# Designed miniproteins, single chains, part 10

Each design is a single chain, and the fold is of that chain. pLDDT is the mean over its residues in the fold that is shown.

## One batch from the design tools (miniprotein)

Design m335
Fold by ESMFold2-Fast:
Parts: C-alpha cells; sequence; structure tokens
Structure m335 (fold): chain A 60 residues (1-60)
C-alpha cells in the first residue's frame, strides 16, 4: 500500500542517517549491529525509529 511504501522510505532515510552519524555502513539495511546500536543509543530519535520498525513489521 502507499502508506506501507511511505513508511519503508521514511525508515530507510532514518536508518541511513543513523548509520552515517554512528560510523556504520550506510546501506540502509537493518542488521543486528544497527538494531543493537539503536537500542544502546537510547535517544528519542533512535526510539522513534524502533517504533517505526515495529509499525512496519505489523503492516499487512
Amino acid sequence: SAEAEALREEIKRRVLKFQKENGLEDDGEITREVAEALIADGSEEAKELLELLERLSRAP
């Protein structure tokens, strides 16, 4: 759906930004290392990104 597509694009943009700011490979992919780094970061931005990922995982 258009909503799920927009959500994926937003997540990819936020992942790329997080990867660049944290010296990770900027491929836009959610690896174990990226997920662990997001959880460890604990910033509001990281928490919002984790919430967007949860929403995408529940999208039909």
Scores: mean pLDDT 78

Design m336
Fold by ESMFold2-Fast:
Structure m336 (fold): chain A 64 residues (1-64)
Amino acid sequence: STALELALRKLEAAGLSREEAERLLREAQDLINQGKGREAHQLLLDAGLSPELADEVLVAIVLS
């Protein structure tokens, strides 16, 4: 998905390695698939993302 690839690049630009970004996206996707969108958002914030970047990542997951 183009949206997920863009999200990965933004995570890398924020200071995460590719491996860290992919692991974080996988964990957030798993939470969203369980209907746990609030927990997915909190996971991204706990990883050090801004609220704005966390929202962009969640949108990319939902649109994929």
Scores: mean pLDDT 86

Design m337
Fold by ESMFold2-Fast:
Structure m337 (fold): chain A 65 residues (1-65)
Amino acid sequence: MEEEIDREVKVALAEIYLAIGNLDLERGDTEGAAESYDKAAKIFEEAGVPELAEEARQNAEKARA
């Protein structure tokens, strides 16, 4: 239960950062979006969800491109 709860909390936090990144892109803040996506990617990696972490990293790279 402890590991599952910790993972769920991290995934939720990472999803919040993804949402912030999407809002930043909508506002034209590509730097802010990239930073939020980078934070989401790191948290997804810590949560043990590398697939979502890779997606978040790709979104950060696209925002900077």
Scores: mean pLDDT 81

Design m338
Fold by ESMFold2-Fast:
Structure m338 (fold): chain A 74 residues (1-74)
Amino acid sequence: GEMSKKEIEELEKEIEELEKEIEKLEKELKELEEKYKKEPSEEIKKKILELEIEIGIKLIELGVKKLILEKLKK
């Protein structure tokens, strides 16, 4: 009964928080890409790669959580 609803609500909250984190990282990535276009540096390139990897990992986690949510909602 009520436990399934709480699990769904908790997962929806995790998904929302993860989407907000991804949006923040994507904004940081765009800012670094603009800086790299103006003055290319190895340090900026490394930061871009690190952000792309972090975004990629979070997108995979988001996808998994959304699949679980769809299965729980039926």
Scores: mean pLDDT 84

Design m339
Fold by ESMFold2-Fast:
Structure m339 (fold): chain A 82 residues (1-82)
Amino acid sequence: MMEAVQRAEELKARAEELAAKAKASDLSTGAQYGAQAMSLAQEIAQLRRAHTEAEKQLSEQLAAAGEAVREAAAALAAKEAA
């Protein structure tokens, strides 16, 4: 259990870092960070599907990480629109 909680926190931190880099980068570099964020989104989705309802705490942390990845994707889309 402790390892899974720690892993969820690591994914959240990495997703937030990628979101910050995507926002700060030019469009081409942002696309690279967007691809990395999508890779993390896949890993988060897999972890979420593997957990039971009894592990709500871990699910909440994974949901927060997923939100950070979604924010990075939105920032990249905004740069494409500009």
Scores: mean pLDDT 70

Design m340
Fold by ESMFold2-Fast:
Structure m340 (fold): chain A 62 residues (1-62)
Amino acid sequence: EKEIIDQAVKLFSDLKVLPDFAPESVKTAEEIAEFLKELLLKSGYSEELAEKVKEAVLKEAE
């Protein structure tokens, strides 16, 4: 579980270097966190894990 959270935080860091993604598609770190949560839910992961990933991304953005 922790490895998936760590991977999501890394993805957040990677996404912020994509100019087409960041300024026009994503308003805030909150949008990225919701995107990753939804991606995990669609991939069959639990709601609890998806929420932990969202919280980790938001904490990284602070």
Scores: mean pLDDT 66

Design m341
Fold by ESMFold2-Fast:
Structure m341 (fold): chain A 66 residues (1-66)
Amino acid sequence: MAEEALEAAKEIAEAGPSVGVLAGGGKVAVHGPGGSRVVEMESHEEAVEAARLVAEEVPGATAGEL
């Protein structure tokens, strides 16, 4: 679910503002100074939407697609 990726990104952002999010293959990879997490989505399209949501809601986060 997109909200799970957003929550993971917020947790990682607590350690520092350099959060990156990559969507690919039905997964969202969130990385930053606090660590990294991979969140599974129902589809590639859902993963892309989740990455977009993270970039929109988390200050300083950047989103990309593989």
Scores: mean pLDDT 75

Design m342
Fold by ESMFold2-Fast:
Structure m342 (fold): chain A 58 residues (1-58)
Amino acid sequence: RETALAVARALAATAGLSVGTVLDPRPSPANLRRLAEGLGMSVEEARRLARELHRAAA
């Protein structure tokens, strides 16, 4: 949980997003696109990452 929150904070800072946006269990396509662009990954990779972070932070 704490490790997942630390990772989420680092990713939020890198992508210019809020932690709540990164940890959103049902992120909008626009938020997934922003995360993907900020991290230099595909939208599919960002979707998988968001699901893993949400699951680990719960």
Scores: mean pLDDT 74

Design m343
Fold by ESMFold2-Fast:
Structure m343 (fold): chain A 67 residues (1-67)
Amino acid sequence: MEEEILEEAYKRAKEAIEKALKEGKSFVDAEAAGAQAVADYLREKQLPPELAQRIANKAMKKALDEV
């Protein structure tokens, strides 16, 4: 389900961002870490590119709003 994939992508992004910030990395590096975690997860799910991009954008926006 799209909602379930979005929730998991969001959790992975948030975890990567929080870990990077806890390690003293910049916000730019933390955002990059979150984006990479989402990209890796969506690649594993083999989603169509258009759907993957839409989910990635939503997951990153939510993760950045929570950090």
Scores: mean pLDDT 82

Design m344
Fold by ESMFold2-Fast:
Structure m344 (fold): chain A 64 residues (1-64)
Amino acid sequence: MDKKAKEVKKLFELLDEMARNIDNEEEFKKLKEEAEKSVTSEELKEMLDSVVETLERLRKEKLS
């Protein structure tokens, strides 16, 4: 569980940074790639994909 707990913590830190950089397309994409490389669990990958899709949708709406 410790390894998965560390992955979850890192994932949440990266997701927070992505949300903070939602209006910076280049930084957002860089953080997305880093988050994708940071998860090894299929369940965490699915969660990441879902959150990223939501953030990308919000970004498009905010930066129209």
Scores: mean pLDDT 76

Design m345
Fold by ESMFold2-Fast:
Structure m345 (fold): chain A 72 residues (1-72)
Amino acid sequence: SQRAREAAEGFFLAGRQALEAAKQVPSLREQLLELSRVFDRSGRAVLADPSALARALAEAGEQLKKVGEAAE
């Protein structure tokens, strides 16, 4: 569906932004690279099955929490 493609595009954009952030914040590089991989997997999962959105958001949220913890 078009909405599933739009959601996946949002995840792919977030993943690309996490990759750029990894270049600018060396101390968080590994966590930001993993965040970019999680967003890429989330986008692909939603494209394959729109019902995966809630799980994809939960996985992305967990990795965002790890980035925040590493920044402390």
Scores: mean pLDDT 84

Design m346
Fold by ESMFold2-Fast:
Structure m346 (fold): chain A 92 residues (1-92)
Amino acid sequence: MLDSEEGQLDILAAMTLIALSVMHHHSEDEEISELARELQELVVEALERRDGETIERVREKVLEAIKAEMAGDTEKAIELLREAIEEARRAL
């Protein structure tokens, strides 16, 4: 199952959704929490449309946002999440 392109996309989406869920429930910043929740909904829509390119772009921005938040750069994390939302909305 994991060797198929469908399985790879499902795992990529699941990992991205888990990361966003952690940000939504455990971020000390309310704006990061709200943006993560909005981005989860967009990732689900991209998965339903089988848009792997959008999921990959969102994942890249989410990983950079997590790095920024871990470094204490809340403003950069918010900027990256907003960019991910804008890119996903334009693609969908």
Scores: mean pLDDT 81

Design m347
Fold by ESMFold2-Fast:
Structure m347 (fold): chain A 68 residues (1-68)
Amino acid sequence: MSPRERVDAEAAAADAALEAARASTEAQVAVWRLKAEVYALVDAGAAPAEIEAQLARLRAAVAEVLAA
């Protein structure tokens, strides 16, 4: 799977989780900013390790929103 495909899958999973949890607009905007950062790394040709690290941050942010 390409880095872009991986990011697309993780972004879709994050959006689905927030939608299912009825997350606030504020929480959705915060997660959207993290998704934008991951896509910026992919577009810049960042190393796979950097993309994986940012995806881990995205997953942690989604988990934090769902735990609140």
Scores: mean pLDDT 80

Design m348
Fold by ESMFold2-Fast:
Structure m348 (fold): chain A 60 residues (1-60)
Amino acid sequence: SPGMEGVIELMRVTADFTEGWVEIEKNKDKLTPEEYEAKLKELESEHQARVDAVRARIAA
C-alpha cells in the first residue's frame, strides 16, 4: 500500500539523516565552527524537505 511504502521510505530518510550526522561528527575536528553549523543546518533542511516530500506523496 502507498502508506506502507511511505513508512519504509521515512525509515530510509531517518537512516540517511543519522549517517549524515555521524559523518559530520567524525569530521568535526576538521571543520571551523561556522562550517560545522552550516553542515548541520544543511543536513536538517534536507531531512525536513525529504520528510515533507514523502508525506505529500502519501497524502496524494
Scores: mean pLDDT 84

Design m349
Fold by ESMFold2-Fast:
Structure m349 (fold): chain A 79 residues (1-79)
Amino acid sequence: MVSEEELTADILVALTEIGLAVAKIAVRNGEPLDEAIAWIDRLKEKVLSRAEELLSGETLERTKAEIDQIVADAKAELR
């Protein structure tokens, strides 16, 4: 069974992925790229802040690394 920390980590990653998908759709619909990137940066800061509050140890470090990578990849694809 997944621990509460691991489930929390999975939820935070999933929320980040959903947010990035919304940002991509917004750009396709004509939203300014700079505003979409700024929104992605704010989303990342909020999610990482919640991760630091809710997670600890190895799970926190893995979750932070995964979120950082997903966000970096999305920003590279949009630019």
Scores: mean pLDDT 83

Design m350
Fold by ESMFold2-Fast:
Structure m350 (fold): chain A 99 residues (1-99)
Amino acid sequence: MTPAEVLEEIAEKLEKEGKEYLAEAARLLAEAYKRVKDPEIREEIEKLLKKMEEEPEKIKEYLKELVKVLLKEPSARELAIEADIEIGIEELVEGVEKV
């Protein structure tokens, strides 16, 4: 599977868990990855995806790190910013539900 396909599978799992905004963030990051041409950035992304598979409870933290990596790629930057916004909305929704 490509890194984009792995992110799409993560998005499907998150959507089934009711984490709609985090799922949308993963889909945006999958599309952002397809625009990456820099081999160093691709390698950093592949390492983060392996960590997400090993530590599913930290998926949100690794998606945030993935945003930071993708912001280094100009062609992916807009999608990375949109993904960061979706992650932020998920955190706000989680905060309201805990009150």
Scores: mean pLDDT 81

Design m351
Fold by ESMFold2-Fast:
Structure m351 (fold): chain A 69 residues (1-69)
Amino acid sequence: EEEKKLDELLEKYRQAVRDGNWDEARKLRNEILELAKKLGKQDEVESRILDVETEAARERFLEEYKKKK
């Protein structure tokens, strides 16, 4: 189902952002937005993307800190 596909893409997006894989993250973000437009869930998806980006940014900061020491 498309809704489940959207959830899967959001999870992959979170992982890509966390890993610093910006090429993959950009591709996934575009796929998520395209699917959201088809489903008419743009507002919901934009909110979920923001949540993912906020969580991933926090994780990224912690990983960078650990690597530098």
Scores: mean pLDDT 73

Design m352
Fold by ESMFold2-Fast:
Structure m352 (fold): chain A 78 residues (1-78)
Amino acid sequence: ELKKKAEELVEKAIKYLEKAAIKAGINLKVSLTGTLKERAESILKAAKELIKETGERTKEAEEAIKYAEKALELVEKL
């Protein structure tokens, strides 16, 4: 079930993004509406923006990027 796997990866990506934001003390607004592709792209953009704003490449931010990219790879196969 590629769609379910993509949904799980998006969920993991958002959880890591939330952890990264909490550690940075930043209030992140992430759009979780739209397609799985749009959600994954929003998470990827937010994680990269968080790294730019903080100047810190945290493990959590890197994991958010990795899971969002994996979700996008699966969405291409749908």
Scores: mean pLDDT 77

Design m353
Fold by ESMFold2-Fast:
Structure m353 (fold): chain A 75 residues (1-75)
Amino acid sequence: SVKTWQPTEEELRETVERAIERGLLSEAEVEAFREAKELATLLGYAARAAVRLLRAGDLDHPLTAAIARLLEQAR
């Protein structure tokens, strides 16, 4: 269950920044992320970034794994 664990907004932003640094997000996605003020929008980009980081081989990063689980629940 994820109801008792939630990453901070800072941790969500760090996850997206890591994906940006690795070239895993398009310019349009980066721009939309920079303009994100709603938590739901930020969480969406963080979940997308986390899934792409996992696919790129960042399999042992706890924050990435946890956000990927949130994305699976949103399906």
Scores: mean pLDDT 69

Design m354
Fold by ESMFold2-Fast:
Structure m354 (fold): chain A 83 residues (1-83)
Amino acid sequence: SLVEELRELIERARELLEQGRYKEAAQTAIEAAMLGLKLAKSEKIPELIGLILRAIGYYLDGRYKEAAQTGIEAAELALKTAG
């Protein structure tokens, strides 16, 4: 299911972040957050989009650790609203 796929991406992003693999963690976290958009409740979509744009902004600035942390936050928000 998309929910299980989202959980797996969040777990992988967290593992990469713990390993100091910040760029890969950021890429995986942003992927998870974008998948989360498909599962999010309508009321949470504006907040989720804001977090995704912030994560992408950090990524483009080479701030991969912050991008990963923000992307995970976005993905977790989506997961909490998806069930």
Scores: mean pLDDT 88

Design m355
Fold by ESMFold2-Fast:
Structure m355 (fold): chain A 92 residues (1-92)
Amino acid sequence: PSPETLQAVLDAVEPLVRAGRPTEALLAAAEVLGEPELHPQIEALSREEAGRAAVQLLASAHAGLLLAAGASPEEARAAALALAEELAAALA
């Protein structure tokens, strides 16, 4: 994905994850990514499965944006892990 697409995913998904709405977060991500065919698979996930998937998606998008901005792989990974831990705590 382009940096613009990764930013659009973060903007759409992060508020829904922080609000405790991981299934809606994944549905929003599918719309942004142009993959509405994933809706039935997303809706079939448990809340816990959806939460893990949404956190991983946000962490990956964040890392991708940092790499595109010229961050090292180590910096991108550290920032992505910190975001993932914060978001996982918000869903608990």
Scores: mean pLDDT 84

Design m356
Fold by ESMFold2-Fast:
Structure m356 (fold): chain A 63 residues (1-63)
Amino acid sequence: MEGDRLAQEIADEGVELAKEKGAEAAIKEVKKRLEEAVKQGKLDQQTADHALRVATSRAKEVE
């Protein structure tokens, strides 16, 4: 449950970054943060993959 909130926070921060620096830069940062969270055991890979897909879609919408 805590991992779902962390994944959503990372995705939301990525969408905000896309508004300022574009979708490509935002998606790279989201990937990096999600991979780090999975390495630390804070997220499972499935939750991270889902959050990345949502963030990617939303980032492209706001660019």
Scores: mean pLDDT 79

Design m357
Fold by ESMFold2-Fast:
Structure m357 (fold): chain A 67 residues (1-67)
Amino acid sequence: MDADARIAEVQARLRENPLDPEALFELMEAYKEAGRLEQAKVLAEAIITRYPDSPYAEKAKKLLEEL
């Protein structure tokens, strides 16, 4: 799938449910795939800050280390 199409799809999902850590993590992955590393870093930090107790916070931290 085109990374830009994936970004659009996840953003649409977040408009319906902005408190979805899974969707935020998928958006972060999509930004990384698209080479938008600065946006991926910002989003990873947001996931870690808002949802520190979720499994997505730990996954976001690991992905951030790869950026």
Scores: mean pLDDT 77

Design m358
Fold by ESMFold2-Fast:
Structure m358 (fold): chain A 79 residues (1-79)
Amino acid sequence: APVLSGEQAAALAEVLAATRARLRALGASDTEVAGAVNRIARTVLDAVEADPSLSAEQVRAIAEEEGERVIAEFKARRA
């Protein structure tokens, strides 16, 4: 399984917490929030598996990019 450094894990956790809060503010269900969190986490884990040299800042950027896509898709489904 892909393994994150402590710094990479902390960066991911911060983005997941922020994305969870934003989705809940938009009226997302617990199931929708869980799905979004799993998607962002999987995207980061796959990226680190492909390039273990990624910094915590690069991990944050990847997580934020996927988080914005998830939020945009959620908004589009609700519009």
Scores: mean pLDDT 86

Design m359
Fold by ESMFold2-Fast:
Structure m359 (fold): chain A 60 residues (1-60)
Amino acid sequence: GPVDETDVKIALLEIAYAIALKHGDVEGALEWIDRFLEEYKDDPEVQKVAEELRKEAEAA
């Protein structure tokens, strides 16, 4: 099916998060999450994924 722009944003966030964590850069992971939360305030699906990843990163 057609790729949704929201799906692309979520995939980019998840990739950036995974790369940062692979390098042990929890602070960098949180910076990417906070950027997506601020840039995509009107996208509830992006907000939900970013909040879930933030909770995971803070627990690590």
Scores: mean pLDDT 80

Design m360
Fold by ESMFold2-Fast:
Structure m360 (fold): chain A 117 residues (1-117)
Amino acid sequence: MTVIETEEELEEAVEKIAEAKATSLAWLEVLEEARLAGRDVSEYTSEEHERELAERVEELKKKLYPPVLEEMRRLARELLERGEPLTEVAERIRREAVEEVERRRAELERRLAEAAA
């Protein structure tokens, strides 16, 4: 794990974490859109469908990144106000981002299983 010694380095770390989270959330949203449209997600095994999904992910990522980044910046400020070290602030933001993505993935998998039954 990279040691963060300045608020500028923390901001760079937050931007990278936000981009990763926005990308993951965009993929989950695309999969949910396919499910709601009555499309079999397994049909997206072809190169053509993978390309269409990738283009939609990029569009959603552009919309999701700014609000995700703002929320992470707010959390970073709250943690710094509590006296947390810069490195620990980055670690907590990363962990919370991973936990939210995994929670949303589990929710989607549950809905897909219910739809298949």
Scores: mean pLDDT 78

Design m361
Fold by ESMFold2-Fast:
Structure m361 (fold): chain A 74 residues (1-74)
Amino acid sequence: SLAEELARLQRIWDRIQSLTPEQRERAFAVLREAVAELQAWLDAHPDMTPAERGALVRAALDRFEAELDKIEAE
């Protein structure tokens, strides 16, 4: 649901806020790249269904959380 997705984003935000300034800069760099890649994909595939768009966004969030795990382990 949208509420579950918003709660997930809030958890990601809280994780980013707990990082050092240097780790946070890396996190935002990864986020900017992920957003750019997602935007390019959506621009190339404008006829995607809502379900397909939702799956793509969830996959991007899964990847970003994995990158946060790596940054936090530094």
Scores: mean pLDDT 84

Design m362
Fold by ESMFold2-Fast:
Structure m362 (fold): chain A 64 residues (1-64)
Amino acid sequence: MEEFERALELGSQGRTEEAIELLKKAIEKDPNFALAYAVLGSLLESQGREEEAAKYYAKAAELA
């Protein structure tokens, strides 16, 4: 939960790599955290990693 909130703040500041690491940590603690998958997908898409982003978006949709 704290990792997710901090990842959102870092992402908004353009610290995308740090935000991705925190989101991965949040998912490791709670694999059913749909919002964490959605945000991770969005950050990967912003980096041009569209195929990886699609997989995380699909996972988020399955959990919501």
Scores: mean pLDDT 81

Design m363
Fold by ESMFold2-Fast:
Structure m363 (fold): chain A 59 residues (1-59)
Amino acid sequence: MSEEEIEELARKYAEKFNISVEEAKRRILNALEKGVSLETIKEHIESGSDEPVLREILA
């Protein structure tokens, strides 16, 4: 996994959830550890800004 790619996703996620970039990065890494693909996380963050969908995947 590219750290640069994760950092960009964390910034977008933080904006949508109104949380810190550090917390967003932690949640992304936790989802990856649980078996959620980075591509799935990226698509949900980028596609709809649908907060319930992001919460369901990452929290």
Scores: mean pLDDT 68

Design m364
Fold by ESMFold2-Fast:
Structure m364 (fold): chain A 80 residues (1-80)
Amino acid sequence: GEQQLQEFFDAVSELAAKMKDPETARRVLQAAAEAYRAFKKNPDNPEVLEHIRRGLEAAKAGDPDAVIEHFREAVKAANA
């Protein structure tokens, strides 16, 4: 719901703000935007949801490379 959507944006924004490399921050934000668009088109797709969940856990763990990879897999699942 709305609270989970807020947690998504908060976790991604917090990770991006903590990145010392602006390019890495931009890649994280771009991957998150693309994953969110994939979710909006496929809200009931379990593979899209699982990859977004893993990306959020990676964001909470402070791992930008894992965030980008998981969100990229969410987009791929949406396009399969």
Scores: mean pLDDT 80

Design m365
Fold by ESMFold2-Fast:
Structure m365 (fold): chain A 120 residues (1-120)
Amino acid sequence: MVVVTESGGGTVKEGGSVTLTAKVSGADFSNSSVAWIGETPGRGGRGVAGISSDGSKTSYADEVKGRATISKDAANSTAYLNLNDLEVSDTATYYALVGGVTDGKPVLAAGEGTQLTVVK
């Protein structure tokens, strides 16, 4: 069973920064891709950032480009999303979608999410 635990949200003032963390177990994390998704009521889930399974390729949504950094620590089975110069529009529940292989079968897993609230 793949288990993802997101953390690092909370209430932050605009212009501040946060690091969101996803701890992963039960998957071959060294060969797993990670995508961070932000979900807001009434707007659904949107992609924020992604990193390839080998860590060589990253992608960012236009809304966070230049303000976000995604990274992956394979040795500790942890993915990070650093967000700086926070905007009120960054308010969302953030989920890490982990794509990998368990027992020779492809899997896609996420946790319960971490809530980020950005205030003026």
Scores: mean pLDDT 82

Design m366
Fold by ESMFold2-Fast:
Structure m366 (fold): chain A 92 residues (1-92)
Amino acid sequence: SEEARRGAEEAAKRLEELGAEAEAEVRGTTVTVTGRNAPVKAMMAALAGAVSAELAGGEARVEVEGDTVTITVRGPDEETAARSARALAEGL
């Protein structure tokens, strides 16, 4: 959805503000935000964002591979995915 994409892009922008090279992707009810060359502060923020997304009703996972952090947020429907993506960005 457009709203989920906006939330994902805002989350990517916040990771960029924390020093990562970030990108966002939305596929159905799944939002993925990837931060490359991420400093530890960006990784810690990703964990906080994931908690916020779960409090909004989504399922969130954070994976770290070297200096790359990947946040995946999934909702049971488009509305929950959009709400959780927004909460992710606000929690970062």
Scores: mean pLDDT 87

Design m367
Fold by ESMFold2-Fast:
Structure m367 (fold): chain A 66 residues (1-66)
Amino acid sequence: SELVEKGGELALLAARLWAAQARERDPSAEARVERLSETVYRATVRIGDRVEERVFDGLQILKELL
């Protein structure tokens, strides 16, 4: 499905942008992006002993943009 493919692309882009934004706020931040499914990605940012996680659902993002 083209919607599933575009959903996956959007979720990955959103996860990477959120991680990049965190690194711009704190240059010591370590960031990871992990694929959970075809359309869902998790971004994780670690700053010292603090860990922030955010899940990005590409189909939910697409639904809100349509």
Scores: mean pLDDT 86

Design m368
Fold by ESMFold2-Fast:
Structure m368 (fold): chain A 62 residues (1-62)
Amino acid sequence: EKEKLLKEAEEAAKSAEEAHLLSREQADEIIRFAREAVETHSVEEARKLIEEKFREAMERAQ
């Protein structure tokens, strides 16, 4: 469900920020993106978009 997906994305972003894999700004951007994706897309499409956003952020941070 959309609420569960958003919570998973928020937890993943916070964990990555705490582990210093992402900056605080990058984590906030991912959370904001995840919220919008969940609101505007189906659960399956939102999950795919969120995973892609995480991948891009993680690769760019390194």
Scores: mean pLDDT 78

Design m369
Fold by ESMFold2-Fast:
Structure m369 (fold): chain A 72 residues (1-72)
Amino acid sequence: EESKKINDAIIDATKARILEKQGKYEEAAEVYEKLGDKYNSPFFYRKAAELYEKAGNTEKAEQMRKKADEAS
């Protein structure tokens, strides 16, 4: 269970990093948002917020920051 959860998070995070390197900030942010929801992790929500902000989606960025604070 725990090992599978960690492996899944690493795979999804790797995909998000590839999207970010391609300049697909909103798509990368969506992956981190899903990781935050799945694992209730403030780290992933903060990553999603940063990437949504880079994509110009300030509303989603603020929503992700609030979720990060709630998960902390």
Scores: mean pLDDT 80

Design m370
Fold by ESMFold2-Fast:
Structure m370 (fold): chain A 73 residues (1-73)
Amino acid sequence: SMAAQLQATYDRISQAVADRVAVAPDDTLEQIAERARATAEEVAAELIAQGADPEVVQQALDRLHARLDAGLA
C-alpha cells in the first residue's frame, strides 16, 4: 500500500539522519534541526536517484519536517 511505502521511506530517511547527524552538548535545537533537514534532503535526493518514487519521498520529507518543527515548539 502507499501508506506502507511512505512509512518505510520515512523510516529509512529518519534512520539515515540519525546515523549521519552528529550532536554536540552545546548545540541548540534549531542547529540540530537544520542539520537534520539538510541531511534528510541529501538522503531524499539519493533515494530518488536510485529509483524511489519522488512523490512518496516528498511525503516522507514533509512528515520529517513536521516532526522537526514540532520538536522546536
Scores: mean pLDDT 83

Design m371
Fold by ESMFold2-Fast:
Structure m371 (fold): chain A 51 residues (1-51)
Amino acid sequence: SSIFNEALNEIKKTGDLTKEQSEQLKKAFRTLPPETRKKINEELKKVRSSV
C-alpha cells in the first residue's frame, strides 16, 4: 500500500476523517500525476520518520 493510504488509515483511527472523505482523498490521490504522488509520499515518509 502507498504511504498516503497508510496515513489516511491512521487519521481515520483518530476519528478526524470519515470513510467517505478517506475514499475521496484516495481517489483524488490516484488522479494526480505520478511525479506529484511521489512528492507526497516523500513528504509523508519524512513526517513518519520524524515521529
Scores: mean pLDDT 73

Design m372
Fold by ESMFold2-Fast:
Structure m372 (fold): chain A 59 residues (1-59)
Amino acid sequence: GELQKLILRLIALKLRKIGLEFELEREKDEKKKEELRREIERIEKEIKELEKKIKELEA
């Protein structure tokens, strides 16, 4: 169902964020660090929006 798809997407985004945070810790190039921080911020916004939608569907 729709709820299941949103939960799976949420898990995938959380795993992606963890991977990017590990990449950021190891990155030495400042330009690439900025790109990684922007991507992490984008994923965090998507996670918040998905968590909101999941809560609305569970109500």
Scores: mean pLDDT 86

